Designed miniproteins, single chains. Designs and how they scored, part 9

Each design is a single chain, and the fold is of that chain. pLDDT is the mean over its residues in the fold that is shown.

## One batch from the design tools (miniprotein)

Design m282
Fold by ESMFold2-Fast:
Structure m282 (fold): chain A 78 residues (1-78)
Amino acid sequence: GPSKLIRDSGIRLLDRAIDSLKRGDTKEALNALRSAYELLKEVNPEAAELAKRGIESLKRGDTEKAIEYAEKAKKTLE
């Protein structure tokens, strides 16, 4: 699994993404999801793939699906 620092940073980025999505701040959510993906892609590929699916959903305008994927990515790190 990821080191504690990478895990904690990943969780914080995913929390920021979820919070931003719930507020309708899609630009900040996209930035947070992208940062989470880059941080996690070689350390926790499962969480990174879920963050990537969140990005893809958000780019298609599916905010609810983006929240679902971000929450699943966060649970993978817990």
Scores: mean pLDDT 87

Design m283
Fold by ESMFold2-Fast:
Structure m283 (fold): chain A 88 residues (1-88)
Amino acid sequence: PPAPREERLAAAQEALAQLPAAEEETRKLVENGEVSLEEAAEGWRRNAEYFDLMAREAEKRGDLETAKIYREVAERLREFARELEELA
């Protein structure tokens, strides 16, 4: 049905749009001592794996547009995880 596809695309776009705020919130948690750099990096890596799986499922459905956005999210999550690891 059209509605679920549009909803999935909108959700993928929203996930991408929320990344800067999520990065800043993670930095605050590390600064406050609530999360270590290592723990934060691990969490962001696990989220990247999740979005890679979401992209594969979208590709199986022929939803290449949504898959592309999920892969972009996963790539940015891995990039931020690497940044956190380099600060540790």
Scores: mean pLDDT 84

Design m284
Fold by ESMFold2-Fast:
Structure m284 (fold): chain A 88 residues (1-88)
Amino acid sequence: KKEFIEKLKKEIKELKELIKYVREEAKKAGEELPEITKVKLEAMEYLIKAAEEAIKLIEEGESIKKAEEIYEEGLRYLEEKPKKFLEE
């Protein structure tokens, strides 16, 4: 349980840093983010929420399998959302 929580916390931190970096660079350049980039950032934010919910479930005594399922849904959304946007 502890190892899975630490892994998720590390991923959350890395994703938050990446989102912040992308937004700050666009602001410095005075440019609006491309729509595909906005979609990717939204999907990353969704994954962060899924990972935070997974951690909460484990801390509340729920099964690690249930936490893994929620995190996997977040990963699927991160993969599929940008692909679907590009197909439209």
Scores: mean pLDDT 80

Design m285
Fold by ESMFold2-Fast:
Structure m285 (fold): chain A 67 residues (1-67)
Amino acid sequence: MAKEEAVALGREMARALVAAGHRGAELEAHVTVDGEERVARTRILPEQTAEEVEAALEAAIDALVAA
């Protein structure tokens, strides 16, 4: 999917997973970069807020599309 769609979906999933108490779960975002599918991954740590998980996922996606 496009970067913006992946970020938006990732934020919604991060909020839902943190609200549900899923600690130690791994989030994957599928992003299309130069016609190739890339996967950004981040882990939900027990001490992280939804905001921190969202920021980590967005940073992982940004790292993929900046290369």
Scores: mean pLDDT 71

Design m286
Fold by ESMFold2-Fast:
Structure m286 (fold): chain A 70 residues (1-70)
Amino acid sequence: SQALLIAKAAPGVPVDTVAEALKQSPGTLSVIKLDPTTVAALFESVEAAQAAADQLLKQGLASSATVTQL
């Protein structure tokens, strides 16, 4: 099953930095900016989306990252 990841950029982090990190994440199918602080990414699997979410949070690039199974 595919998954959707919604990430909110951490304070002081450009949204384009979050978008580029998601584009480089394994299993990413597409990335779109929703607003000046929010990016949505479609992933080939829930596991790929969760790994990307965990990485963004661990690196301090996102203040929140929510994964939804499609």
Scores: mean pLDDT 88

Design m287
Fold by ESMFold2-Fast:
Structure m287 (fold): chain A 85 residues (1-85)
Amino acid sequence: MKKEIQEYLREVVTRLTTVALLRASAGFQGKEDAAAQLDALYRQLREIYDKLEEAAKEQNIEEMKRLVKEAQRIADQAVAISEAA
């Protein structure tokens, strides 16, 4: 249980780091629209992380799995935006 919970939290932190780096790269390259979209997705991932921490307190593994999958969708969207820009 504790190990699985830590792995889910780490997964979402990894996604947050990826989106933050993509946002920084877009900003550095002057891609203002992409940077703004990536910023919005980063904020959505932060909200998911907050919900994930609450699910972790309740040891709600099923909810954590759903939140990790939602975080993955947002991260995939961020990668697509970065690649299209």
Scores: mean pLDDT 85

Design m288
Fold by ESMFold2-Fast:
Structure m288 (fold): chain A 69 residues (1-69)
Amino acid sequence: SEAKEILLEAAKKSKDPKTKEALESLAKASPQLSPYQLAQLVRQIAKETKDPEDKKILLEAAEKLEELA
């Protein structure tokens, strides 16, 4: 799915291992969640992310997911 691809690409670009694992877990769960729900969860991860580059990647991924909704 397009949502899964967005999440996996964000995981690949992220530096923090915890951020990568969280995004990969969401990608796995993506068939059971709406793009809007996925975007909300990604924004929640972004709030907990301290690395500015990872935060930017997460926010861009959330915006792409919101476009699918």
Scores: mean pLDDT 85

Design m289
Fold by ESMFold2-Fast:
Structure m289 (fold): chain A 85 residues (1-85)
Amino acid sequence: AQAEAEALVAELRSYSSDVQTKVMEYLKQGDLQKALETVKEAVKFLRDALKELERLGAPQEVIDGVKSMLETYENMAKKIEEEIA
C-alpha cells in the first residue's frame, strides 16, 4: 500500500511536468482547443489518482499536495475556456 502510494506520487510528479510543458507549448502556438483538452485530461487523471491515493491511505500532506495540483489545473481550464469564449 505505502509502496504503491509512493510510486503513484512519483508518476504524478512526472505526469504534471509533462502536462505543463504540453499546455505551455499549445498556448504559445495559439492552439487553445488542444491546450484545453490537455488540461481537462490532466484534471481527470488527477481526480482518479487522488481517489486511489486516499484509498491507499496516503499521508494528508500528499493528499493536500495533489488537491492543490488539481485546483491549479481546474483554474487553468477555466482561464482557457474564457479565452475561447
Scores: mean pLDDT 82

Design m290
Fold by ESMFold2-Fast:
Structure m290 (fold): chain A 94 residues (1-94)
Amino acid sequence: SLLDKLDAFDQEATQRFAELKAAILAARTPAQRQAARQQFYATVQQLSQQAQALGDQIRQITDPAERAQAEARMRQLTGRLLQLVGEVYELLKQ
């Protein structure tokens, strides 16, 4: 279902940002820090594209109640993603 896809997206995004955070904290060289920075921007771009595709699927829901539920779930995911992006971005500034 679309809700299952949204849940899978939440899990994937959470895992990917956790891996980025671990990589940044483990970085010992400028080259490793730069690689983590590049991976961060690539991850944000890829997740943004996935979010757009999920948004397109939500717009195709014809039942107003199902659409409202999916939109509410997407808003929760967007808030979590902004928090995760912010956490990794702050680590990259240091």
Scores: mean pLDDT 88

Design m291
Fold by ESMFold2-Fast:
Structure m291 (fold): chain A 72 residues (1-72)
Amino acid sequence: VAAIRAARSHDELLDVLVEAYRQALLNGASEEEIELWHEVIGTALLLKAQGASLAEVKEAVVAELERLRAAL
């Protein structure tokens, strides 16, 4: 969450999310966890494509990650 909030651009935010996904894969994340990471990254990409502000993308991503933590 701290790294997500520290991101200064949409591309920097996506790099943070992709790196977290890569670490999850290397640590043997379940298929369910992998699917949730795909959803989080997909949301960030979709909102960026729609012209959403960096703050809006960060809030949406944090909300989805909070759901991920609640599900695990």
Scores: mean pLDDT 77

Design m292
Fold by ESMFold2-Fast:
Structure m292 (fold): chain A 76 residues (1-76)
Amino acid sequence: SELEKEVKALTEKFQERVIEALKDPENRIEKLKEARDEFSKGLDELAKRYPENKAFYESLKKYYDNYIDNLIKRLE
């Protein structure tokens, strides 16, 4: 489906941003937060276009917010 393709593209972009952040020890925490914020914003845009899947986007947002928060805690 179109939604499946867009979720995949958004997730792949997020993963690329995380990898790039980890290559920069001085700025990695800031870049990880930026990756999280961009992913969250992307999910919000999907929720506007496909509102029937709101619970799915909220779950996905919460999961990756927690992932980034835990990663930052380990790098601090």
Scores: mean pLDDT 86

Design m293
Fold by ESMFold2-Fast:
Structure m293 (fold): chain A 77 residues (1-77)
Amino acid sequence: SKKEKAEKYREMSKKFEEEGKKTGDEKIYGLSYTYRAMSYALEGDMKGMKEYLEKALEKEKDKKLQEAIKEAVERTL
């Protein structure tokens, strides 16, 4: 169900946030924010989705990866 997928993405976001704190790797924080945005998208929370999508894009400088992040979040809608 959408709820189960949202919960899984929320858990993945939390795991990557913890890993980012340990390593200081900005790309891992970006991945955490991407999963959080996808979780909000599944819940229909457009404000939460946009907020975390923006945070994810700030952590990624590669234009192709930024496009992939946007596409992953949009496909979740």
Scores: mean pLDDT 84

Design m294
Fold by ESMFold2-Fast:
Structure m294 (fold): chain A 87 residues (1-87)
Amino acid sequence: MLSPVTDEELKKALMEVKGLSEEEAELLVLGRKLAATPETEEVLEYARKVSEALENKEKLPEEEREKIEKFAEKELEELKEKAEERR
């Protein structure tokens, strides 16, 4: 497996940065798989950098944290909007 970021690593990054529950992080990871957009690829790169910083016990890069946080907020808002549209 040559992927720099796994679904588990992305979940951990989302939980660490945004303070999401495991269930919320799992829903966002699933949403990423269903909506392959350029933004989700960028978030994967940011999650990789956060994972590397955590592994090396370095301070998390603030810019990468903000990108993951914005992604989580956008995906949660889109999930809520889709749920409302189906009512």
Scores: mean pLDDT 61

Design m295
Fold by ESMFold2-Fast:
Structure m295 (fold): chain A 116 residues (1-116)
Amino acid sequence: SVTVSESGGGTVAEGGSLTLTNKYTSSGEVTLVAWWRERPGEPLELVASITSDGKKYFGEEVKGRASISVDRAAGTSTLDLRDLKVEDTAVYYSMVVTTNPIVLAFGEGTEVTVTA
């Protein structure tokens, strides 16, 4: 009952900026939208999240250079990353959580490569 798709991945130069966007559909109430990443050889890491009441979280490695927004009417979320590092190279996944019923859905992921 929830679909999620991502766009905006690709190859970016170090020091540049990245915008990732998701499109989601849901038959339930959306309570959380989050962006995760899986870096080569590293565990899955929470990058940013936003709750239905507007509370935001940012992971330590992206704090001060990331922003997250949601347009609930459009069913979109945007993650912006600035001052990119080679270590930001990862597959990025968006996640949507609903209630009534509780469903957690991930997108397929989008690859980001940051070149030195």
Scores: mean pLDDT 87

Design m296
Fold by ESMFold2-Fast:
Structure m296 (fold): chain A 120 residues (1-120)
Amino acid sequence: MEEAAKLLEELYEALREGIEEAERALEESGEKAVEEIMRAVSLGELLVDKILETDKSLEPYVKELRELLGKAGEKANEAGALYKKGGDRKEIEEKVREALEYLRKAAEIAERAYKEVKEK
């Protein structure tokens, strides 16, 4: 497998696992769900940087991935801030679900980029 394709597959799997762990954590605690999302975002950003260093032709995908991961992190931080202030559980869960939606979109972009690299 090409190095860029392997990194994109690792990114897709990391985002998928992060989503699954965050959804599981949300059943117990919004704070734990935020922690899992922030771990997925941090790992995703690291992998995205490595992808760009490996194949500069993927820059358009990297730009979109960075934007989506940034938005996921922003919503997770908003949920975390609400939790620390003793905010409403439903509002915290809504912000977590918004962050998860951005992670799902990022996973879809990673899959599209993977398919493009495999067709070359």
Scores: mean pLDDT 87

Design m297
Fold by ESMFold2-Fast:
Structure m297 (fold): chain A 139 residues (1-139)
Amino acid sequence: SPLPEELKEFLRKHMDELKSVENITDEVIEEALEKFPELKSKKFYSKNYLLNPTNLAVWAAAGALELGEDLTKFNPFTDPKALVYIAKLAKKYGYTGNILSPYEIYKWLQENYDLALKITLYVAAEIVRVEEEGKTPGF
């Protein structure tokens, strides 16, 4: 989905830090929450799924990227590996519940919202990188 231009400007400013989830500092998160105050709410909902940090499609895309998938060829809504990518990424970041339950992972993301927000910014930055290379994301 197309990202809002104000968000793209933020992502371009922090592009080097947003190349890895582990490199995303609390200062980058604080700036994001100041510029996009709707992200402070764990009840936040947007028609653009990339602005919903607890959306499992975002987590599928992040998991795919961590395993070397090409974002131009991956669609989290149609790729049968999407649930595997969600489960592996959740386990990497400390999820100990049922990996076969998207609903339990979704609940865990609401409880770990700062991590969910870092993952969302990571995926959104990769979409901006793909677009700046003159390519189209697969979703």
Scores: mean pLDDT 79

Design m298
Fold by ESMFold2-Fast:
Structure m298 (fold): chain A 104 residues (1-104)
Amino acid sequence: STSELNKIARKEVEEILSLLDSGKKDTAYEKAKKYAEEFLKNPNDQEAMVKALSSLLVLLNRGYRVKETLVLLDQVLSKVPDSQKPLLDRIGSIVLFETAAHDG
């Protein structure tokens, strides 16, 4: 459901922010990379897509390994079906809101 996918997105944002804040920055990157790789193996998996997009967008928002993160994000976005574009837009909004709320 949309509600469950939104919860997964918020949880992943919180977990990646927590790893970055605690200095486990490479762990955050490797987690995001693993989610991206899992999604690329099965592009119809909505949960894998949400986890990959949420984690990669947090890394970009925080400016961590921007070049490598953009390469992974480009690969993920190239496999997102057009039918999932509304979900992609929602994930982007969740990441922007949650990262701003974390900073305030």
Scores: mean pLDDT 89

Design m299
Fold by ESMFold2-Fast:
Structure m299 (fold): chain A 85 residues (1-85)
Amino acid sequence: TTERIRALVEEYEELAKTDPAAALRRWAEEVLRLMTEYLSSRLSPEEVIALLDRLIEAARRDADPESAAVIIAAAEREKERIRAA
């Protein structure tokens, strides 16, 4: 777990030097994946999807458009992964 987090930080630092937008997208995807993996060990699939839906609605309401697009895309990807499992 600690090694995986360290690797994610190192990957973000390197990618951010050449492509900050791609680094942000990759970071959001990996953070949401780790969060979803953790929650899926504790909650039902329906409960995890409900939390992701609440995150999407909060992003639409409160985040700037560029940040909202990144968060919504990452959260929708995680919802699809849960449904496919």
Scores: mean pLDDT 78

Design m300
Fold by ESMFold2-Fast:
Structure m300 (fold): chain A 64 residues (1-64)
Amino acid sequence: SSRIQKARDMARRLAEENNLSPEVTQRIIDAVVQQVEGENLSDEEAEEIIRHLVDTELRRRAAA
């Protein structure tokens, strides 16, 4: 669906902007797609989830 494709594109862009690995990027994409498919999320809600997932990975990298 168009909503799922937008979520994938947004997740990929934000992860790439933050220099996350391809494996981590794919994990974020999979997680947000699952949320968008399971819930009737808006584009804004999907973006908030993506930003939270990206921030979580950045914090994990900083703690290592």
Scores: mean pLDDT 82

Design m301
Fold by ESMFold2-Fast:
Structure m301 (fold): chain A 64 residues (1-64)
Amino acid sequence: PLTKPIDLKLSPEAAELLEEVLRRTPARDIPAAAREEASKRLSPEQVEAVERAARTMAGLLGAL
């Protein structure tokens, strides 16, 4: 479609990027690293989605 709806869910590219960051980054640094990588490759909406997901995942990993 010509108009793309706002989607705060991760695209496949954003999900892959977040997974890669999760594999190589300490839990507390994941949100910052994910935002940095997303900012280089993804749209602003996907950057927000990745940062939000990264914060959630970092909290879960820190609890493990």
Scores: mean pLDDT 69

Design m302
Fold by ESMFold2-Fast:
Structure m302 (fold): chain A 64 residues (1-64)
Amino acid sequence: SMQAALERRLTRIGVRANAVLDDDDRQAVNRRMARVSLLTDLDQRARALDDIGREVARREEEVR
């Protein structure tokens, strides 16, 4: 389902963020993701996860 797919994306983004971000940035991203998980509109949740995912991907590229 779409909800299950978004939950898997949330988990993957969290793992990636925890690997590359410092403690303060990691906590900020984790709080933001926790708020996203409370969104009842799946489209809004998907867009918010896309935004967070892109930010984390950019940070991953910068630490390479």
Scores: mean pLDDT 79

Design m303
Fold by ESMFold2-Fast:
Structure m303 (fold): chain A 55 residues (1-55)
Amino acid sequence: MKMSEAEVNEKIAELRRKLAEGADERAVLAEMLEIVQEYVETYNLSDKNIFLPPA
């Protein structure tokens, strides 16, 4: 999927609000993880923007 940084941040903010309102934590975390993974994969194609440290 293709997402801008603003779209990713907005989506994560929505998920955080839902979690605070008592949404299922596991489902919210799964959605959040997928969004973060898509974002990392998008920018990780440029080896200049790696958010996780090397092993």
Scores: mean pLDDT 66

Design m304
Fold by ESMFold2-Fast:
Structure m304 (fold): chain A 81 residues (1-81)
Amino acid sequence: VTIPRVPGMDERVLALAEFLANLPSVEAARNALRYIASQMPKEEFIRTATQVAELLRRTFPDDALVQAKADAVLEAVRELE
């Protein structure tokens, strides 16, 4: 799965979105998100993760697995708020 590069997009947001979209399951995405959240400040994670979820929903609106992964990203954000 490849996400087209969009002008003005943070390359880190794009890389994380592609990484999550290519994981085999929602559970794998939740595990990756927990690790990533442990490696950065809470405010930075919330900002980055929110953009990742929006990008996934926008790019793959008809992919049920990717939409479920986007929901998992937003769940991780809510748990930290």
Scores: mean pLDDT 79

Design m305
Fold by ESMFold2-Fast:
Structure m305 (fold): chain A 69 residues (1-69)
Amino acid sequence: DVDAEIAELQTRYGLSEAQARAEVERHREGAEVVREVNKKIEEAGPDISLEEREKISREVAEKVRKRRE
């Protein structure tokens, strides 16, 4: 629940509602990127290089950013 997460951030860190809302959205975007990156790495298998992992991370971050615009 976005409203509950906003309230938690306001209470715990002294953020305004606008600041807390922006932080929740930023956190959700980051969490979405992490989940999708992990899924693609799992699908690619354990033998992928660091460069391939970085490519997946960049492609997923770009896709998530465009999807959320």
Scores: mean pLDDT 77

Design m306
Fold by ESMFold2-Fast:
Structure m306 (fold): chain A 60 residues (1-60)
Amino acid sequence: GEMRQLINREIGLQLRIIGLELDLELNPDLSQAERDAIRQEIQALRAEIAAIRARIARLE
């Protein structure tokens, strides 16, 4: 159902955030501008997760 699809999408987005956070911590070649761009992407993904969670809450 819709709730299962939303939960699976949230998990996928969380895994993507983890990959980006690992790049920030482990990649010594990243410039400050590249780090800022990755941080902006993480914030956008977190906002998408928040929207998914709000939708799940409305289904409960």
Scores: mean pLDDT 87

Design m307
Fold by ESMFold2-Fast:
Structure m307 (fold): chain A 59 residues (1-59)
Amino acid sequence: DKVKEARELGKKIAENVEKATNEEIAEFLELARQTSREEYERLVKELGEGIQKGKKELE
């Protein structure tokens, strides 16, 4: 399931943004794009929230 694959990849990217490659980010976006518009928007929002939370924990 592309939604599940995108969500898992998004979590991995959010957990270690410093080591996230351009290829991994592109793969996440491609997987998310292959879902519905509602799922795409949700996945992108969840990734953004995860990154923001990770940055606060590093500060």
Scores: mean pLDDT 74

Design m308
Fold by ESMFold2-Fast:
Structure m308 (fold): chain A 75 residues (1-75)
Amino acid sequence: SPLAKLMEAARYAAEKTGAVGSNAVIKLGKELGLTDEQAQAAGVFGAAMVGAPLTNNPKVDEESYKAMKEAYEKL
């Protein structure tokens, strides 16, 4: 499901960068046809799997988006 893929992508970004950008999760979630609320939930759960924070920081958003796209292309 798109929700499960986004959650896995967020987990990968968290493992790779140490944090997940909330705006990056919402952006990718919209591309996958998810609502903002569904995307945010997937990001929170994905980050929580590795104990990483969900942040509202443009630099973290950019890094997270690249990492999540990399993960998503392999799912």
Scores: mean pLDDT 83

Design m309
Fold by ESMFold2-Fast:
Structure m309 (fold): chain A 85 residues (1-85)
Amino acid sequence: SAAAEAAQREAAAREALIAALEAEAERLGLSEEERRLLEELKEAMRNNDIEKAEELLRKLGELTARVLARLEAEQQAALAAREAA
């Protein structure tokens, strides 16, 4: 049926997006907290809980931005320590 075909296409699209998020997470080296949010996001997406998925995506984006800022700060601190030595 058209409804079953649409549901299968939507499920395939969700799994493709989940796979892309997992690949990016491995590349970025997520923390335990970020990995937990990613797992909750995957579950929300599979359950078609759109509101929860959107909230978790926002939180994960905010944490990713904080991780990048932390890494930049650590790099700057390391450079300053080398200049002080």
Scores: mean pLDDT 71

Design m310
Fold by ESMFold2-Fast:
Structure m310 (fold): chain A 68 residues (1-68)
Amino acid sequence: SIDEKFKKKAEEILKKVENGEITYEQARAELDKLVAEAMKEKELSPETEAFYRKVRAKIAKIDLEKKL
């Protein structure tokens, strides 16, 4: 399903930024693009939207830790 594909790709983006493969800004842009593409096909479930917000918050935390 779209929710399952979204979660899998969002986790891949998070792993890439944690591993230093992409920058925080690149990760955020990819995540925003992923949300836009998913929304074109179907609205995200409330659970998947909550998961998106958690991933976005974790990416922001990684950026803050890098700046400290």
Scores: mean pLDDT 75

Design m311
Fold by ESMFold2-Fast:
Structure m311 (fold): chain A 70 residues (1-70)
Amino acid sequence: MQVKVTFSSLPEDLQIKNATQLSDTTFLFSPGSSISVPSRGESVTFSSVDEALEKLPKLRLPTTFTVERV
C-alpha cells in the first residue's frame, strides 16, 4: 500500500526521495520515502504507510496538498 500526495504547487526547496512521481505535482510515497523543506526545518522519512498518513497532513509547507491512501 502507498500514499498518494498531490501538491497545488511545488516549493522551490521541496525535496522528495524514494517516492514514485506520477505527474509534476503528484507522488506515491512508500516505506522509506522522505520529504524535506529545509527553509521550514521540515524533514521526515516514513517507515510505514500509516506513519506517512499521520505525518504528511501535519507538515508546514508553503503550499496546499492532499493526502490519500491508495
Scores: mean pLDDT 79

Design m312
Fold by ESMFold2-Fast:
Structure m312 (fold): chain A 84 residues (1-84)
Amino acid sequence: MEVIDEEKASKREIVEAAKEHLERLVAHMEAHPEEYSQENLDRTLAELGRLKEYVEEKLKDDPELLKEFLAFVDEAEARIRALK
C-alpha cells in the first residue's frame, strides 16, 4: 500500500474547501445582486485572478488538481461577469 503524502492530502482538502467557499460566495451574489456594486464585482474578479496565480504556484506538482480548480474558478468568473 502506497502511503499518501500528508501534504498531498491537505492540498486536496484545501482545494475542496476553497471550491465550497467560492460556490457559496457566487451563489449569494446571484441571489442578492442588489448588494453588490459593479466595483465589488470587479474587485472579486481581480481577486480570482490573483487566486489563479497563487494556486498555479502552490499546485505546480499536481497538474490534475490544478486543472480541476482552475476550471472551477473560470466557471465562477463567468457567473460573476453575467451579473454585470
Scores: mean pLDDT 78

Design m313
Fold by ESMFold2-Fast:
Structure m313 (fold): chain A 57 residues (1-57)
Amino acid sequence: MFEEEIKKYIEKLKNDPSLKEELDAWEARRQAGETLTEEEEDEFMILNVAYVLYEKE
């Protein structure tokens, strides 16, 4: 389950914490009722999981 992709995003978050702003922007779009493509949904899920793990480490 996207294990290697999640690890890559955790490393990116360590080097560029502004990636959290991208996650917040994705959330804002979803809250506004926008529909994401399947690829965008997968990307969002990977980034969301990576951020949660990053926060807990």
Scores: mean pLDDT 74

Design m314
Fold by ESMFold2-Fast:
Structure m314 (fold): chain A 108 residues (1-108)
Amino acid sequence: MELPEPEAVSDALRKAYQKAVELAREAGERMRQATSPEERDRIFREALEKIAKLLEEELGVKVTVDYRPDGALRITVEGATPEEKASAARIVGHALALMRAIAEGRPL
């Protein structure tokens, strides 16, 4: 996956992205093997919380995940700059897409 500014990409951004992809891939595979909808949902929630903490540690942004009864997610990203917020949001979006694809049996 191509980054917006390869020559100017920080080590923190690169590490956050790589670790988020690894967490998403592992979680997606576990969700694929889950034997109940409840187990699958639990794995998904745990993965999102780990990704949120990762982004806080690597990028200094705050990510809040709100789980709704209807299955809708509210993800709030707070950072010092618009660039940090955009980067964190992009990483979360890619991780969610990857987890979903793997859980559905479609590796990316």
Scores: mean pLDDT 73

Design m315
Fold by ESMFold2-Fast:
Structure m315 (fold): chain A 60 residues (1-60)
Amino acid sequence: GSVTVTAEESKQLREELGFEKFNDLNVLLAEGKITAAEFWNRVEAEVPSLTALIEELRSR
């Protein structure tokens, strides 16, 4: 499974969170080690400035 985001949203998340951290979280999600909700919770904890975007993505 994967989280559905646009290319622009994915780029913004990678730029703010860092490519390696974002990739690590996607690997954990793909391996079933975390849920989609836990994925977004971890992203929001690392990048609280993106809370509005993350809440929008969580509502999809």
Scores: mean pLDDT 73

Design m316
Fold by ESMFold2-Fast:
Structure m316 (fold): chain A 70 residues (1-70)
Amino acid sequence: SRVEQARAALDLPTARLEEVARRAGISPAQLVAAADLIVDEGWSVREAAEAVGISPRQLSRALRAAAEVA
């Protein structure tokens, strides 16, 4: 689920989260903020991506990558 993918991102060690964010072309701060919105507020990937100023495609890529390495 999207919530599980977002939680996986937040549970990553800092260095791994930074690597995942860089590969997706986003900042670690954007990834953390978007993942928090999905987990805590129940926002969609589209809504969270818009809130942090990235594309839904970039966020979806980062969340999938985080889940794969968690």
Scores: mean pLDDT 85

Design m317
Fold by ESMFold2-Fast:
Structure m317 (fold): chain A 73 residues (1-73)
Amino acid sequence: EEKEELEKKKQELEHKLTVAYIVLGIDRAALDYAELLKERGINPEQVESDIAQLRKNIADTEKEIAKLEKELE
């Protein structure tokens, strides 16, 4: 009974972990692009705000990944 529920829970956590890694990859690519725009002096105020938000999103996603990995152990 509980063993089948734990297996389903594990599959759900693994799916969430996969999605979190995809989001992390997208945000990291966006951060690299924003840093490039900053170096080129393109709309520096907006780009600096975008970089700050992306860094926060990346940190939050990395924390969620660590939490999900711990739950899978």
Scores: mean pLDDT 84

